# Ledger of designs, part 90: designed miniproteins, single chains, continued (5)

Each design is a single chain, and the fold is of that chain. pLDDT is the mean over its residues in the fold that is shown.

## One batch from the design tools (miniprotein)

Design m19316
Fold by ESMFold2-Fast:
Structure m19316 (fold): chain A 113 residues (1-113)
Amino acid sequence: DIQVQESGAGTVKAGETLTLSYAVSSSSPITGVLWYRQAPGKAPELVAAAVGGQSGTAPGVPRFTISRDNAKNTATLTISSARPEDTGLYYAQAIASDGSVGFGQGTQVTVSS
């Protein structure tokens, strides 16, 4: 089984940097990490992805960056210069090499003016 635990500060002021983190428990190596933003009643929208067997940092949509550490089974989503439009529910998804998929519990992000 694969389990994903999300953590991070969910409330920021416009122009500040927001960081969300996750940790994964899995019997198989993690091969992909994706972050989604979901507005109420809407389908999830992909905002950042780091796929393949390598640790490192990859860009997402503008102002979003994902960093991944495979040895520690952790990943971080960073949103620079937060805007009110970044408000929403953020979900981490992990994909293991055996095809298992896990979702985090979701983190509510609120950006105040």
Scores: mean pLDDT 77

Design m19317
Fold by ESMFold2-Fast:
Structure m19317 (fold): chain A 80 residues (1-80)
Amino acid sequence: SLEEFYRRIAEAEARLERLRAEAPSLPLAEFEERAERLLREIRELIEEFLRVGVPEEELEPLYELEEELRRLLEERRRAA
């Protein structure tokens, strides 16, 4: 259901915030593995939503999460 999909978005948001909080204390390799796994999950969610006919505009929060995660990953790589 759409409600279930929004629940999954909220879970992805929570995971990103946990990763952001932990980023300074995680070894780069571990951080990269966790970030890339979350990126894959977000992309899979986008594909699932599109497959079931959710309009592109409703997917804005997921695209924003993907962008935020990519920026966090780049920032952490620069800090290494």
Scores: mean pLDDT 83

Design m19319
Fold by ESMFold2-Fast:
Structure m19319 (fold): chain A 93 residues (1-93)
Amino acid sequence: MIEPKSEEGKKKLEEALKEADETFARWQRRLQAVDDLIAGNTAAADQLSVEELARFILSLKPEDRQAVLDALTPEQRAQVEKEIERLKKEMEK
């Protein structure tokens, strides 16, 4: 007969490992997109939400912020600049 105790424990461990793997994969994708944007790869911007991109830009030095903003399309830049203003107001609270 199959060992029910082994199956339950193994399933719980496999679920925890899958959740850790998914969290780590999402974190790696976000870091890669950030690195690609710094390198001027605008296609990476599509992998970040407007909020994530705005938060990332706010974490950069002023000179690096300009480089990232210049790499965006005019439409993306307008959305990101609006989100940056919203986040700045939120951080001042």
Scores: mean pLDDT 67

Design m19320
Fold by ESMFold2-Fast:
Structure m19320 (fold): chain A 100 residues (1-100)
Amino acid sequence: GGLDAVVAALQAALAQNPANAAALLALGTILALAGQLADAIAALSQALALAPADAAAHNNLGTALLLAGQAAQAVAAFSQALALAAGLLASTLLGVAAAA
């Protein structure tokens, strides 16, 4: 199907460049949607090793961990995503205050 073709293309891209954080995030997200949770967790963990401040990667890792039944680890991942999102919100609010 279309998802299988996208997974194959992302795996081919990663075979050429294993440090492609965007491809690892995309692969992990698609694998989680497909229910391939162990492979999704591995890909998202590799994406976070390359881009530790990626709030989307932390959120997607949390979702994959929760679906895999690893609730404590999921809470930790979601807490990191929220902390990063709160940091972005704080900088946005400070920017608005400085512009006013």
Scores: mean pLDDT 83

Design m19321
Fold by ESMFold2-Fast:
Structure m19321 (fold): chain A 55 residues (1-55)
Amino acid sequence: EVTEVDRLAAEYQQEIAAGVPKSEAEHLRQFIARLTKTDAEVNEMEKQEEEEKAK
């Protein structure tokens, strides 16, 4: 069974391994962090991102 999280993480890891630019790798790191966190932590990160953007 492959969950959406596992699928996205695998694709992202493969793109990073393929030599994604440094700037993109940094922003994509946050995607990986979100994929490996619990629902509560992911939700909190999204709230933080929206608030930071609104500042």
Scores: mean pLDDT 62

Design m19322
Fold by ESMFold2-Fast:
Structure m19322 (fold): chain A 64 residues (1-64)
Amino acid sequence: TDELIAQAYRLMQRGKDNEKKGDYEQAVKDYQKAAELARQAGLEPLADGAEENAKKAQKKLKEK
């Protein structure tokens, strides 16, 4: 639905913003939620991108 699509993109942007702030824990959560909503909306490329961003942010969290 349009609501799921809008929320998925918003969460992806929040994940990026939190990653830039160094809030990797919050970035991972935002990206994981974005991937979940994107998948529910049938937006597989967005879901895959969000999962990839979550994995990268999680690696940064472990390196910290």
Scores: mean pLDDT 83

Design m19323
Fold by ESMFold2-Fast:
Structure m19323 (fold): chain A 72 residues (1-72)
Amino acid sequence: MSEEELVRWLVEEGFDEETAREAARILKNLVDKGLIKVESEEDAREFARLVAKWLETIRDVEKEIQERISKK
């Protein structure tokens, strides 16, 4: 599975293109560095989905932290 195939699949799963592209890049980078092992296309999709979901969560957390810091 290529980076472009992961981006397309993530967009079809309901993620925006920017998040999908960032998630696919992160996953490929982790695989290329040997930090994670992807043995199947299904594993690649599962990891990419988890990364995309995590990115959405981090955006929400960043906003919440920024609101707390700006109140100090």
Scores: mean pLDDT 76

Design m19324
Fold by ESMFold2-Fast:
Order: C-alpha cells, then sequence, then structure tokens
Structure m19324 (fold): chain A 68 residues (1-68)
C-alpha cells in the first residue's frame, strides 16, 4: 500500500491527477485503514475542484488517524 501511495504522490506533483487517484484507490483496496491514502485522495479531489468529495475522504482519513 505504501509503495502505491508514494507513486500516487509523484503523479500528483506532476499534475497527473487521474493517474494519482487510481494509485490511491489501489492503495486503499489493499489497505483500507491507510489514512494517508484517504487524505491524499482528498487533496487531489480538492485540487480538481471536487470540494464535497474531498471533505468526505478527509473525514475518513481523520477517522482512521486523528493525528493527521
Amino acid sequence: AEELNNKGKELYKQGKYEEAIKLYEEAIKLDPNFAESWANLAVVLASMGKTKQAVEYLKKALELDPNL
């Protein structure tokens, strides 16, 4: 899960938002409790203007790890 999350962060930095989302979704499928992947999904969605969806995923990340 961490390797996919790290690749997703690389793609996000390159502006490849859709590809970053796919890697974060794969990381979540492998480890649904990996709070960082939920938080990173929220960041990408916010960058794309999908604020409502971003808030929902951020709440999930904070539910899994309140110290984010």
Scores: mean pLDDT 80

Design m19325
Fold by ESMFold2-Fast:
Structure m19325 (fold): chain A 71 residues (1-71)
Amino acid sequence: MTEEELKAYKEEAEKRTYEAMLLLEKDPEKGQELLDELRQEMNAASEEEAKAGLEGMNEGAKRFEEDKKKR
């Protein structure tokens, strides 16, 4: 994977995590399914992809928590 592809992968993981966290508030069952899918994908990914994906997921979760605090 190129640096550009890893950056795109991380940004996609961030967006997907943020959307899953938003969905957890509206529909906990569906939100949890999306998070479980992300976890399964990361477990099957290469070390490089898994690292980028986990960093993206952490940033997405952090952004969601920061937005929630600003209510």
Scores: mean pLDDT 79

Design m19326
Fold by ESMFold2-Fast:
Structure m19326 (fold): chain A 69 residues (1-69)
Amino acid sequence: MHHTELEVATPAEAAEVAAALGTEEDLHVTVVAGDAAEASTAAAREAAAARQAAGMRGRVTVEGRRRAE
């Protein structure tokens, strides 16, 4: 399993990155965002689910983390 941590500022950016991730292998993606962490994580999960529904190979698991301050 490959693990990638991404810092994103907006939900749209998080969704775009999740949609663009590779298709052959299972990936675990941690989305790190400031005040928009919850929305960014939700958007990334929707994009990952859309990829799976489209029959793409490999699975993307998304986990959110808020940047502290």
Scores: mean pLDDT 62

Design m19327
Fold by ESMFold2-Fast:
Structure m19327 (fold): chain A 83 residues (1-83)
Amino acid sequence: LEAEIAVGVALIALAVIATTSRREGNEEVAEVADEGADRVEENREDLEKAAEALEETARKLKELGDYEGAEIAEKEARNLREL
């Protein structure tokens, strides 16, 4: 249950990043968040790979200047690794 909740929280966080960025016209950030969510969902049974997907998403968001989104993704990656 903890793993299911943690993955769900990570997916919600990425969805919020994508929705907010799309609302502001930042399609590139939204696309990175959507791709990150797809990778987390694909790896929901492998928390280590799900965390790696979140870390890669955070890196890409930071490269695009979305430091807030990157920090959120990094936090969710840490939550999965520490589970």
Scores: mean pLDDT 85

Design m19328
Fold by ESMFold2-Fast:
Structure m19328 (fold): chain A 92 residues (1-92)
Amino acid sequence: SLQQEALELATRVAEAAYESGEEEEMAKLFREAGQATRESLDAGLEVIAQATKLPVSKEVEELRDFVERSTPEQATAAAYLTAELLREKAAL
């Protein structure tokens, strides 16, 4: 399912960000991406593109590809899920 795929991709981003020490910055970016995606998919994709500049670019690119083929609702859910998982890692 698309929800399961989003969870798997979000988990990979969160784990990679935690290993690289980028979980706080990445959490901020994905929260911003979720807010942007509520307005338009293109706006959300622009914010996710900023996250690809961090040392977890491969995992972020995989999630970005998922978002590109998603509905705005699915993309918004995936971005906020990613931000929540990253926030949990940052709190450790």
Scores: mean pLDDT 81

Design m19329
Fold by ESMFold2-Fast:
Structure m19329 (fold): chain A 66 residues (1-66)
Amino acid sequence: SEEERKELELKAAEDLAAGAATLHAGKAFAAKPLEVTPDRVVAEVESEAGKFTVTIDLRTGEITVE
């Protein structure tokens, strides 16, 4: 159903956030979603380089890693 599709899209966005942080920081151990909306995903990613907050603006396609 439509709700099922939306949940899959949000989970895919979370996975993309973890992937983006992995490319930036190397190997990621875990990704924890902090905020997941249709317009934005914010996730905390743990890696060997430390903890990073990854923000994906789904409206603009901008990815920010802190």
Scores: mean pLDDT 69

Design m19330
Fold by ESMFold2-Fast:
Structure m19330 (fold): chain A 65 residues (1-65)
Amino acid sequence: MEKVEEVVKKVIEEPEKANEIVGKALEEGLDAEKLLEAMRKAGGPYATVAVIVDEYKRGKLKLPE
């Protein structure tokens, strides 16, 4: 399981892959609330990640393959 800090860093470095990065982390059991709090504290794209988390909870997030 990826660490929250690793996921935050990856999303900031590669925002075009945010769906894949966040979706994988959530599927591996990363806590969504901790991820959102860490993203907010880091000054990253909180709104983007919040949308991805919502899509994952609704079963709408598609991962490659």
Scores: mean pLDDT 74

Design m19331
Fold by ESMFold2-Fast:
Structure m19331 (fold): chain A 98 residues (1-98)
Amino acid sequence: MSKEEIELEAEVSLVIMGLSVLTLALRRGKLEGALEDAEKYTKRALELARKAKELGLDELIQQLLDALEEARAAARAAGDEETAALLDKAIAELKEIL
């Protein structure tokens, strides 16, 4: 694995960690800042997914999709329709990159 591939995997792991924190906050009913965090992490996930596709690292895109789907489920359960809609759009865009 190249240094570029290792750095991309590390960046993907950081985004997944951020999405996991968002998911936990939503599951606890903490909606403050959820939309802003979702906007930040979805934007970064899309940038990283495009790089992963160029390198043939489809597994990293799948990891981002799994994390986004968990966050979307948590947003829907919390009644945060705006955050859920943003995550849904990002999931659709990531599936198009695959």
Scores: mean pLDDT 89

Design m19332
Fold by ESMFold2-Fast:
Structure m19332 (fold): chain A 79 residues (1-79)
Amino acid sequence: MSEEELEREVTVALAQMAKSVVDLALSRPSTSPEEAKQLQEIKELLDEAIRAAEAGDMEKAEKLIEKALELSKQLQEKE
């Protein structure tokens, strides 16, 4: 119970922090339409992860965060 609550709070906090970083990247005037599309997909995955964590579906939240990280790594390799 307390352990699950802490895990949920940490997961939500990390996803919100990652979403803030994505929002900053989307605000850059040098961001191409292609990069903006990928950043928007990452943001949508993070939003879904937050909703899953708030609903108590930690397995789904973890998988969505992993997908967001994979897309983020792909963007970093091409920048």
Scores: mean pLDDT 78

Design m19333
Fold by ESMFold2-Fast:
Structure m19333 (fold): chain A 64 residues (1-64)
Amino acid sequence: LSDEEIDAGVADIVLAMANVLEKKGDYETALELYEKAFELYRRAGNDEMAKLVEENIKKVKEKL
């Protein structure tokens, strides 16, 4: 398993946690986790998922 595959897998878990926190209204912690997932997807070379997470970051910032 490559470092890129590991980073992508961890990013999926972090993204799922961010989604749960956003649904609970904890936008501050959700934002921190979305930013971490964005970094991990970028490191994994998954530009498509990184772009999707960037859109979630913008959306959460509007709620703060």
Scores: mean pLDDT 83

Design m19334
Fold by ESMFold2-Fast:
Structure m19334 (fold): chain A 58 residues (1-58)
Amino acid sequence: RVRELLERAREALEAGNIEEARRYLAEATGMPLEEVEKLSEEELRTMITVATTALAAR
């Protein structure tokens, strides 16, 4: 479930759909969307990449 949300966040980010990426990251991490909206696009990319890599390392 969390992995699927992070995969969708990555896909949205790759497509340039930053708002969708933020929403999926918020759902995957349980962070309030308001906090995720404060992240820069680079910070958002870093968090999605780190979280996705940590879960998908296997």
Scores: mean pLDDT 76

Design m19335
Fold by ESMFold2-Fast:
Structure m19335 (fold): chain A 57 residues (1-57)
Amino acid sequence: SLEEATELLTKAALAHKDDPEGARTAIAAGVQDLVEAGVSREDAERAAREARKKAGV
């Protein structure tokens, strides 16, 4: 789901707490993983936008 995807990407970003560039890179990698797992590109990108917003990056 979009909510689960957003939570996963947000957690990945927050693991890079003091590294905003690393957080953004983790979100981008997570988007690719979601697409490969069968999530639509549009939904993966929506989750990434919300994750960046929640993680402050």
Scores: mean pLDDT 83

Design m19336
Fold by ESMFold2-Fast:
Structure m19336 (fold): chain A 58 residues (1-58)
Amino acid sequence: MEKELEELKKEIKEYAEKGDLDKVYQLLMRGKEISDEKKREEFTKEATKWISEGVLKE
């Protein structure tokens, strides 16, 4: 995919569902490098939601 944002979102969701929080945190740090402030904010909100769902699912 040409959109790095979509790849990051997919990976965060996968690792959050697996409970690999270290990897999720690493991917979130990459998300902060997104130049578009609006896209960065949307990404952060979605990633936080996936982390919450993944962690609580145990």
Scores: mean pLDDT 67

Design m19337
Fold by ESMFold2-Fast:
Structure m19337 (fold): chain A 76 residues (1-76)
Amino acid sequence: SLEKSRKVAKLIGHLLQAVGDLLEGNYQRAAESLIEAAKLAKEIGDESFLPLIKRVADMLEKAGAKELAEKVRKEL
């Protein structure tokens, strides 16, 4: 459906922004984008995106942003 396609596009956009922000050290922004991606994945009902979101959250923890990673994981 058009609505599902729009939500998938937004989810992919948030994932790309999160990776970019993480690489630049903008951990708060990265976590915010991952939380929005997780919410969209749940609205779509497609859990296939959740392992990817979890992987980026794990990268936040390895970078030293454990509390932000835990906030993302609570949305999964």
Scores: mean pLDDT 87

Design m19338
Fold by ESMFold2-Fast:
Structure m19338 (fold): chain A 56 residues (1-56)
Amino acid sequence: MEEIQKLEDEIANSPPEQREKLREKLFTLLEKRYQEAAAAGDPRAQVALEEIRKLR
């Protein structure tokens, strides 16, 4: 989660052009994390995965 928060902070402080690139990186990390959590049976992670897939 610390890496994700660093990316979120960087996105918030970056110009729009850089934000798009950083969001793609953030979504990749989030998808991996939520995929692992969903495999462990976390229903919240399953919902988060669906939301991320809508944005990709």
Scores: mean pLDDT 74

Design m19339
Fold by ESMFold2-Fast:
Structure m19339 (fold): chain A 65 residues (1-65)
Amino acid sequence: MSYEELAEAVRAYVAATPNPSPSLRRFVELLDEGLSAEEAVAKLAEEAGIPPELFHRLLAAELSS
């Protein structure tokens, strides 16, 4: 999954879901502030203290439930 595909999927999921996780909501907020999907993932991963690759996988997993 590309970063662009991740951004589109997260935006669609948040729009369709009444109570998305704080991580998904924060990711959309950063995109709306003008960050790229890659930059948003990197910033959130740094705040969480985990590698960006792991954070990307966790976001993708949340979209699948």
Scores: mean pLDDT 79

Design m19340
Fold by ESMFold2-Fast:
Structure m19340 (fold): chain A 67 residues (1-67)
Amino acid sequence: SDAIAALESAIAHLEAGDLERAIEILRELVESGTPVKELVEEALKAAEAGDAEKAIELLKEAKKKLE
Protein backbone atom coordinates (compact mmCIF):
# COMPACT_ATOMS: atom_id res chain seq x y z
CA SER A 1 0.00 0.00 0.00
CA ASP A 2 1.31 3.45 -0.98
CA ALA A 3 -0.14 4.93 2.22
CA ILE A 4 1.60 2.33 4.44
CA ALA A 5 4.92 2.91 2.62
CA ALA A 6 4.57 6.69 3.08
CA LEU A 7 3.75 6.26 6.80
CA GLU A 8 6.80 4.01 7.31
CA SER A 9 9.02 6.51 5.46
CA ALA A 10 7.70 9.44 7.55
CA ILE A 11 8.26 7.49 10.81
CA ALA A 12 11.83 6.63 9.74
CA HIS A 13 12.63 10.29 8.97
CA LEU A 14 11.12 11.44 12.31
CA GLU A 15 13.15 8.81 14.22
CA ALA A 16 16.29 10.04 12.37
CA GLY A 17 15.51 13.67 13.38
CA ASP A 18 14.72 14.77 9.80
CA LEU A 19 11.55 16.73 10.52
CA GLU A 20 11.64 18.65 7.20
CA ARG A 21 11.46 15.49 5.05
CA ALA A 22 8.87 13.87 7.31
CA ILE A 23 6.64 16.98 7.04
CA GLU A 24 6.86 16.90 3.21
CA ILE A 25 5.86 13.21 3.12
CA LEU A 26 2.93 13.85 5.49
CA ARG A 27 1.71 16.83 3.43
CA GLU A 28 1.68 14.68 0.27
CA LEU A 29 -0.16 11.89 2.13
CA VAL A 30 -2.85 14.35 3.35
CA GLU A 31 -3.28 15.72 -0.21
CA SER A 32 -3.53 12.23 -1.80
CA GLY A 33 -6.42 11.20 0.46
CA THR A 34 -6.22 8.36 3.00
CA PRO A 35 -8.70 6.52 5.31
CA VAL A 36 -6.54 7.71 8.26
CA LYS A 37 -6.41 11.38 7.14
CA GLU A 38 -7.40 12.74 10.60
CA LEU A 39 -4.51 10.93 12.36
CA VAL A 40 -2.07 11.98 9.61
CA GLU A 41 -3.21 15.63 9.90
CA GLU A 42 -2.68 15.51 13.70
CA ALA A 43 0.77 13.95 13.18
CA LEU A 44 1.62 16.69 10.64
CA LYS A 45 0.65 19.39 13.18
CA ALA A 46 2.78 17.71 15.88
CA ALA A 47 5.78 17.47 13.51
CA GLU A 48 5.39 21.15 12.46
CA ALA A 49 5.41 22.04 16.20
CA GLY A 50 8.67 20.05 16.60
CA ASP A 51 7.00 17.25 18.62
CA ALA A 52 8.53 14.26 16.83
CA GLU A 53 7.59 11.81 19.63
CA LYS A 54 3.86 12.63 19.36
CA ALA A 55 4.00 12.58 15.54
CA ILE A 56 5.60 9.09 15.60
CA GLU A 57 2.92 7.77 18.03
CA LEU A 58 0.08 9.11 15.83
CA LEU A 59 1.63 7.66 12.64
CA LYS A 60 2.13 4.24 14.28
CA GLU A 61 -1.58 4.30 15.25
CA ALA A 62 -2.51 5.27 11.66
CA LYS A 63 -0.42 2.36 10.33
CA LYS A 64 -2.17 -0.10 12.70
CA LYS A 65 -5.57 0.99 11.32
CA LEU A 66 -4.42 0.24 7.73
CA GLU A 67 -2.73 -3.09 8.60
Scores: mean pLDDT 83

Design m19341
Fold by ESMFold2-Fast:
Structure m19341 (fold): chain A 81 residues (1-81)
Amino acid sequence: DSVDIVRQRLDQHPDISDRMRDMSVQVFQDVTRGLDLNRDQITRISDRLVNVSRVIDRNNIDDDAARIMIRQGIQRTIDEI
């Protein structure tokens, strides 16, 4: 399950807030719906989500802006795959 891989990757980074873990998973599900992604693609997206989540948490970025940043990060990673 792609969601389980994303959750596991985020859980490896205890510095990421629960807010960002939940938001990252939800946005990942929304953006990747209907896409047949392999494990390597999911791993690349998960690594991007870790990096973006850290930036959001460190800069206290609000939920609306955070969702846009996460969505753009996922979409950019998909487009680069």
Scores: mean pLDDT 85

Design m19342
Fold by ESMFold2-Fast:
Structure m19342 (fold): chain A 55 residues (1-55)
Amino acid sequence: SLQSQIDSLTSQMQSLSDQWLALRDTDPAAAQQKLGQVFSVGQQIGQLQAQLDAS
């Protein structure tokens, strides 16, 4: 279901955020990559949320 996909992506975004926080002071390049992934997953969640709201 769309809700299950949103829940899964939300968990993934949380993990990526934790990884970004862990890396930001020791590996800025890796941290920047993780931050980009957080935004990408956030955009996917937004799109799925819009589909769910339209249903």
Scores: mean pLDDT 85

Design m19343
Fold by ESMFold2-Fast:
Structure m19343 (fold): chain A 76 residues (1-76)
Amino acid sequence: MEEVLERVREALKKAGLEDYAPWVEEQIREILAEEKPNAAKIVGLVLDVYSRALEKGIPNAEELALEVLRAIEEGL
């Protein structure tokens, strides 16, 4: 889990979303703490990251959002 959180943190930092990283990490930890994955919460987080990246004009917003999704999948 820590390795996937580190990758997400680095990706957000490179994208200029460093201040947003602690909240994203907490959301991932909460999702992974559930015995049964909450699909709505997972989708909501991925879309939130994507929307935030688009708002800031990040050219690889989709890649960033997919990195968050991969972190959740690897943590399950």
Scores: mean pLDDT 78

Design m19345
Fold by ESMFold2-Fast:
Structure m19345 (fold): chain A 60 residues (1-60)
Amino acid sequence: MKGLYRAVAPVPKQSEEELGLRPGEVLEVLEEVDENHVHARSLVTGESGLVPKSALERIE
């Protein structure tokens, strides 16, 4: 699942390991952590963290 994704929903940052997202924010998925989460880096803020897969839409 490496590649470019867009946030389709707001994701509040609940812990230091999580990445908060705004709708429309573009990010790079770096690796899968589990069935429901990926580790990603925001291309807008440069921050990295855990993101729920359900909040992401794949883009090219």
Scores: mean pLDDT 79

Design m19346
Fold by ESMFold2-Fast:
Structure m19346 (fold): chain A 62 residues (1-62)
Amino acid sequence: GRAELLARARALRDRGQALLAAGRARLATATTKEEILAGIGTALRGIGLIVEGELLERRAAA
């Protein structure tokens, strides 16, 4: 139901924010191109989860 969609949306946003923060932390300490690419990849996955969460929230509101 709607409550389950909202709960999943919140969980996705929370997970995405955590991954984005982790990616930013990796980038702040990165000294090699491999570390930079890993940080970027983690941050992008975080953004993807935040977007998925927002789309689920919009679907629940409709």
Scores: mean pLDDT 88

Design m19347
Fold by ESMFold2-Fast:
Structure m19347 (fold): chain A 78 residues (1-78)
Amino acid sequence: SSLPPDSSEEERRKALEEALKGKWLDVLEEGARAMLEGGREALEVHEREGDEAGAEAARRVIELGERLLREVEEERAK
């Protein structure tokens, strides 16, 4: 939404904070999806190679990405 030319400083600040929050949530969502994609790819590779330590690390990355994505979705729902 466009702000009126005579918006108060508080209204302008709140609009900027909301826009920055939206951009930050977009960055976090992209990061979470990258973690999920990379983690799932790494898990497949490590499981194929029998690398149990690498597979466990990949599962932890997937868990972190899933948690972050859930938190972003919850924040967007507010």
Scores: mean pLDDT 81

Design m19348
Fold by ESMFold2-Fast:
Structure m19348 (fold): chain A 85 residues (1-85)
Amino acid sequence: MEKAKEALQALLDRLVAAGRITPEEAERMLKVFEENYPKAPPWVRDAVEAALLGAAKDPTASLDEIEQVLRTAIRTLESAAKLNE
């Protein structure tokens, strides 16, 4: 969890600094992550962590690629949480 959260925060900070998302949208995405990541199946958590860490460590990743990874990760966590109800 901590590594995935740190990677997410770093990517969100980069998108806010670039003007791609608002600070309010970044806070909303972080909250969705914190609420849904612990409830997701292990394989979903592993996939989300790998994607976030990959994007955070890739010096060739474009802002468009970073935004796509973040939005996909958040949507995946929201969908996984709904399926577990």
Scores: mean pLDDT 80

Design m19349
Fold by ESMFold2-Fast:
Structure m19349 (fold): chain A 79 residues (1-79)
Amino acid sequence: SMEKIKEAEKEKEKGEELIRKGEELTRKGQKLIEEGKKNPEKREELIKKGIELEAEGGMLIMLGSSLKIKADSEIKKLK
C-alpha cells in the first residue's frame, strides 16, 4: 500500500540523515586529528577530541545504514 511505502520512505530519510550527521562528525574528527599532528602544544587534546568525534560519527553511520537497508528492503517488497 502507499501508506506502507511512505512509512518506509520516512524511515529511509531518517537513516540518510543519521549517515549525513555521522559523515559530518567524522570529517570534523579527521580535521582535529590533522590539526593536532601540526600543533605539538595541543596534540593530545586535539587528537583525543578528533578520535571521539570519529567514533560518534561511525556509530551514527552504522545506525543510519542499518535503518536505510531495512527501509530499502521494505520498499522493494511493496513495489
Scores: mean pLDDT 87

Design m19350
Fold by ESMFold2-Fast:
Structure m19350 (fold): chain A 64 residues (1-64)
Amino acid sequence: LEELVERARRLGEELIKAVLAGDKEKAAALEKQFAGVLRELAALDPEAARRVMEELGKKYLEAK
């Protein structure tokens, strides 16, 4: 579980960086990987998945 949370956070942060950099190809690849890990996490612990999404959403808004 902790490994999935950490992986989701890492992929989400990289996705935010790619989106902000305008790297559409990298963003698309990272989005697919992130979605996969997030689905797995949600199946095991939906509250943890929601928390990760909220944390990443806040980071994205702060980074712009």
Scores: mean pLDDT 79

Design m19351
Fold by ESMFold2-Fast:
Order: C-alpha cells, then sequence, then structure tokens
Structure m19351 (fold): chain A 65 residues (1-65)
C-alpha cells in the first residue's frame, strides 16, 4: 500500500531530528546497534515496496554514517 508507505515516511521524517539528537548522545556500541536497526528497516521497507520509506531511511542512514 503506497499510501501506508507514504504515511510511514512522513512519520519517520517528523521523528528524524529527535533520532539524530539521540544518536549523537549514544556511546559507540549503542550507535552501532542503531545503525544495524536502520539497515534492517531499509531492507524490510524495500521488501514491502515502501519506496518513500526507503528513501527517508537511506537519508537517515547517510546522516548517521
Amino acid sequence: NAAEGAALAARLEAERPALLAEYARLPPEEQARLLEQVRGAIEQARRLGYEETVAVLEELLAELE
């Protein structure tokens, strides 16, 4: 459902500043765990065909790397 993927992407974009701020405060081991979670979320969104969600998560991953 493209509308479902778009809604998820919008929610992720709204949460992105808080997630980036939280990531910056985490110790390296916790940062590595969050990166793995984001990578897993990208794979899952891609399998579901949520292209907008994939794009938002890939931008987030690039900001965190």
Scores: mean pLDDT 79

Design m19353
Fold by ESMFold2-Fast:
Structure m19353 (fold): chain A 90 residues (1-90)
Amino acid sequence: GKLDTGVIPVALYPDGDNAKGTLNISLPELKATKLEVTVPGVTEPLVGFMEIGADLKVSGGLVGVKTGQRVALGEATKEGDTVKVTGTLV
């Protein structure tokens, strides 16, 4: 079957013109030890969840704490030991 990370709770915080979060977590199914999530153009805290498949497909979503704006998560990419995920406003 497809391998999955299970549910990962995520909180992102404003960093300049983007919302960002870095999680030091073990993702052995992806051979990764770090997860970075970036949502360009968002300057509010975001909270939510994600799941990442072994094929680097991402499911889940984030919500803006101040506005309630919804964020869709895109595909993950892997660079060394880091999985990078980008979100976009919906």
Scores: mean pLDDT 77

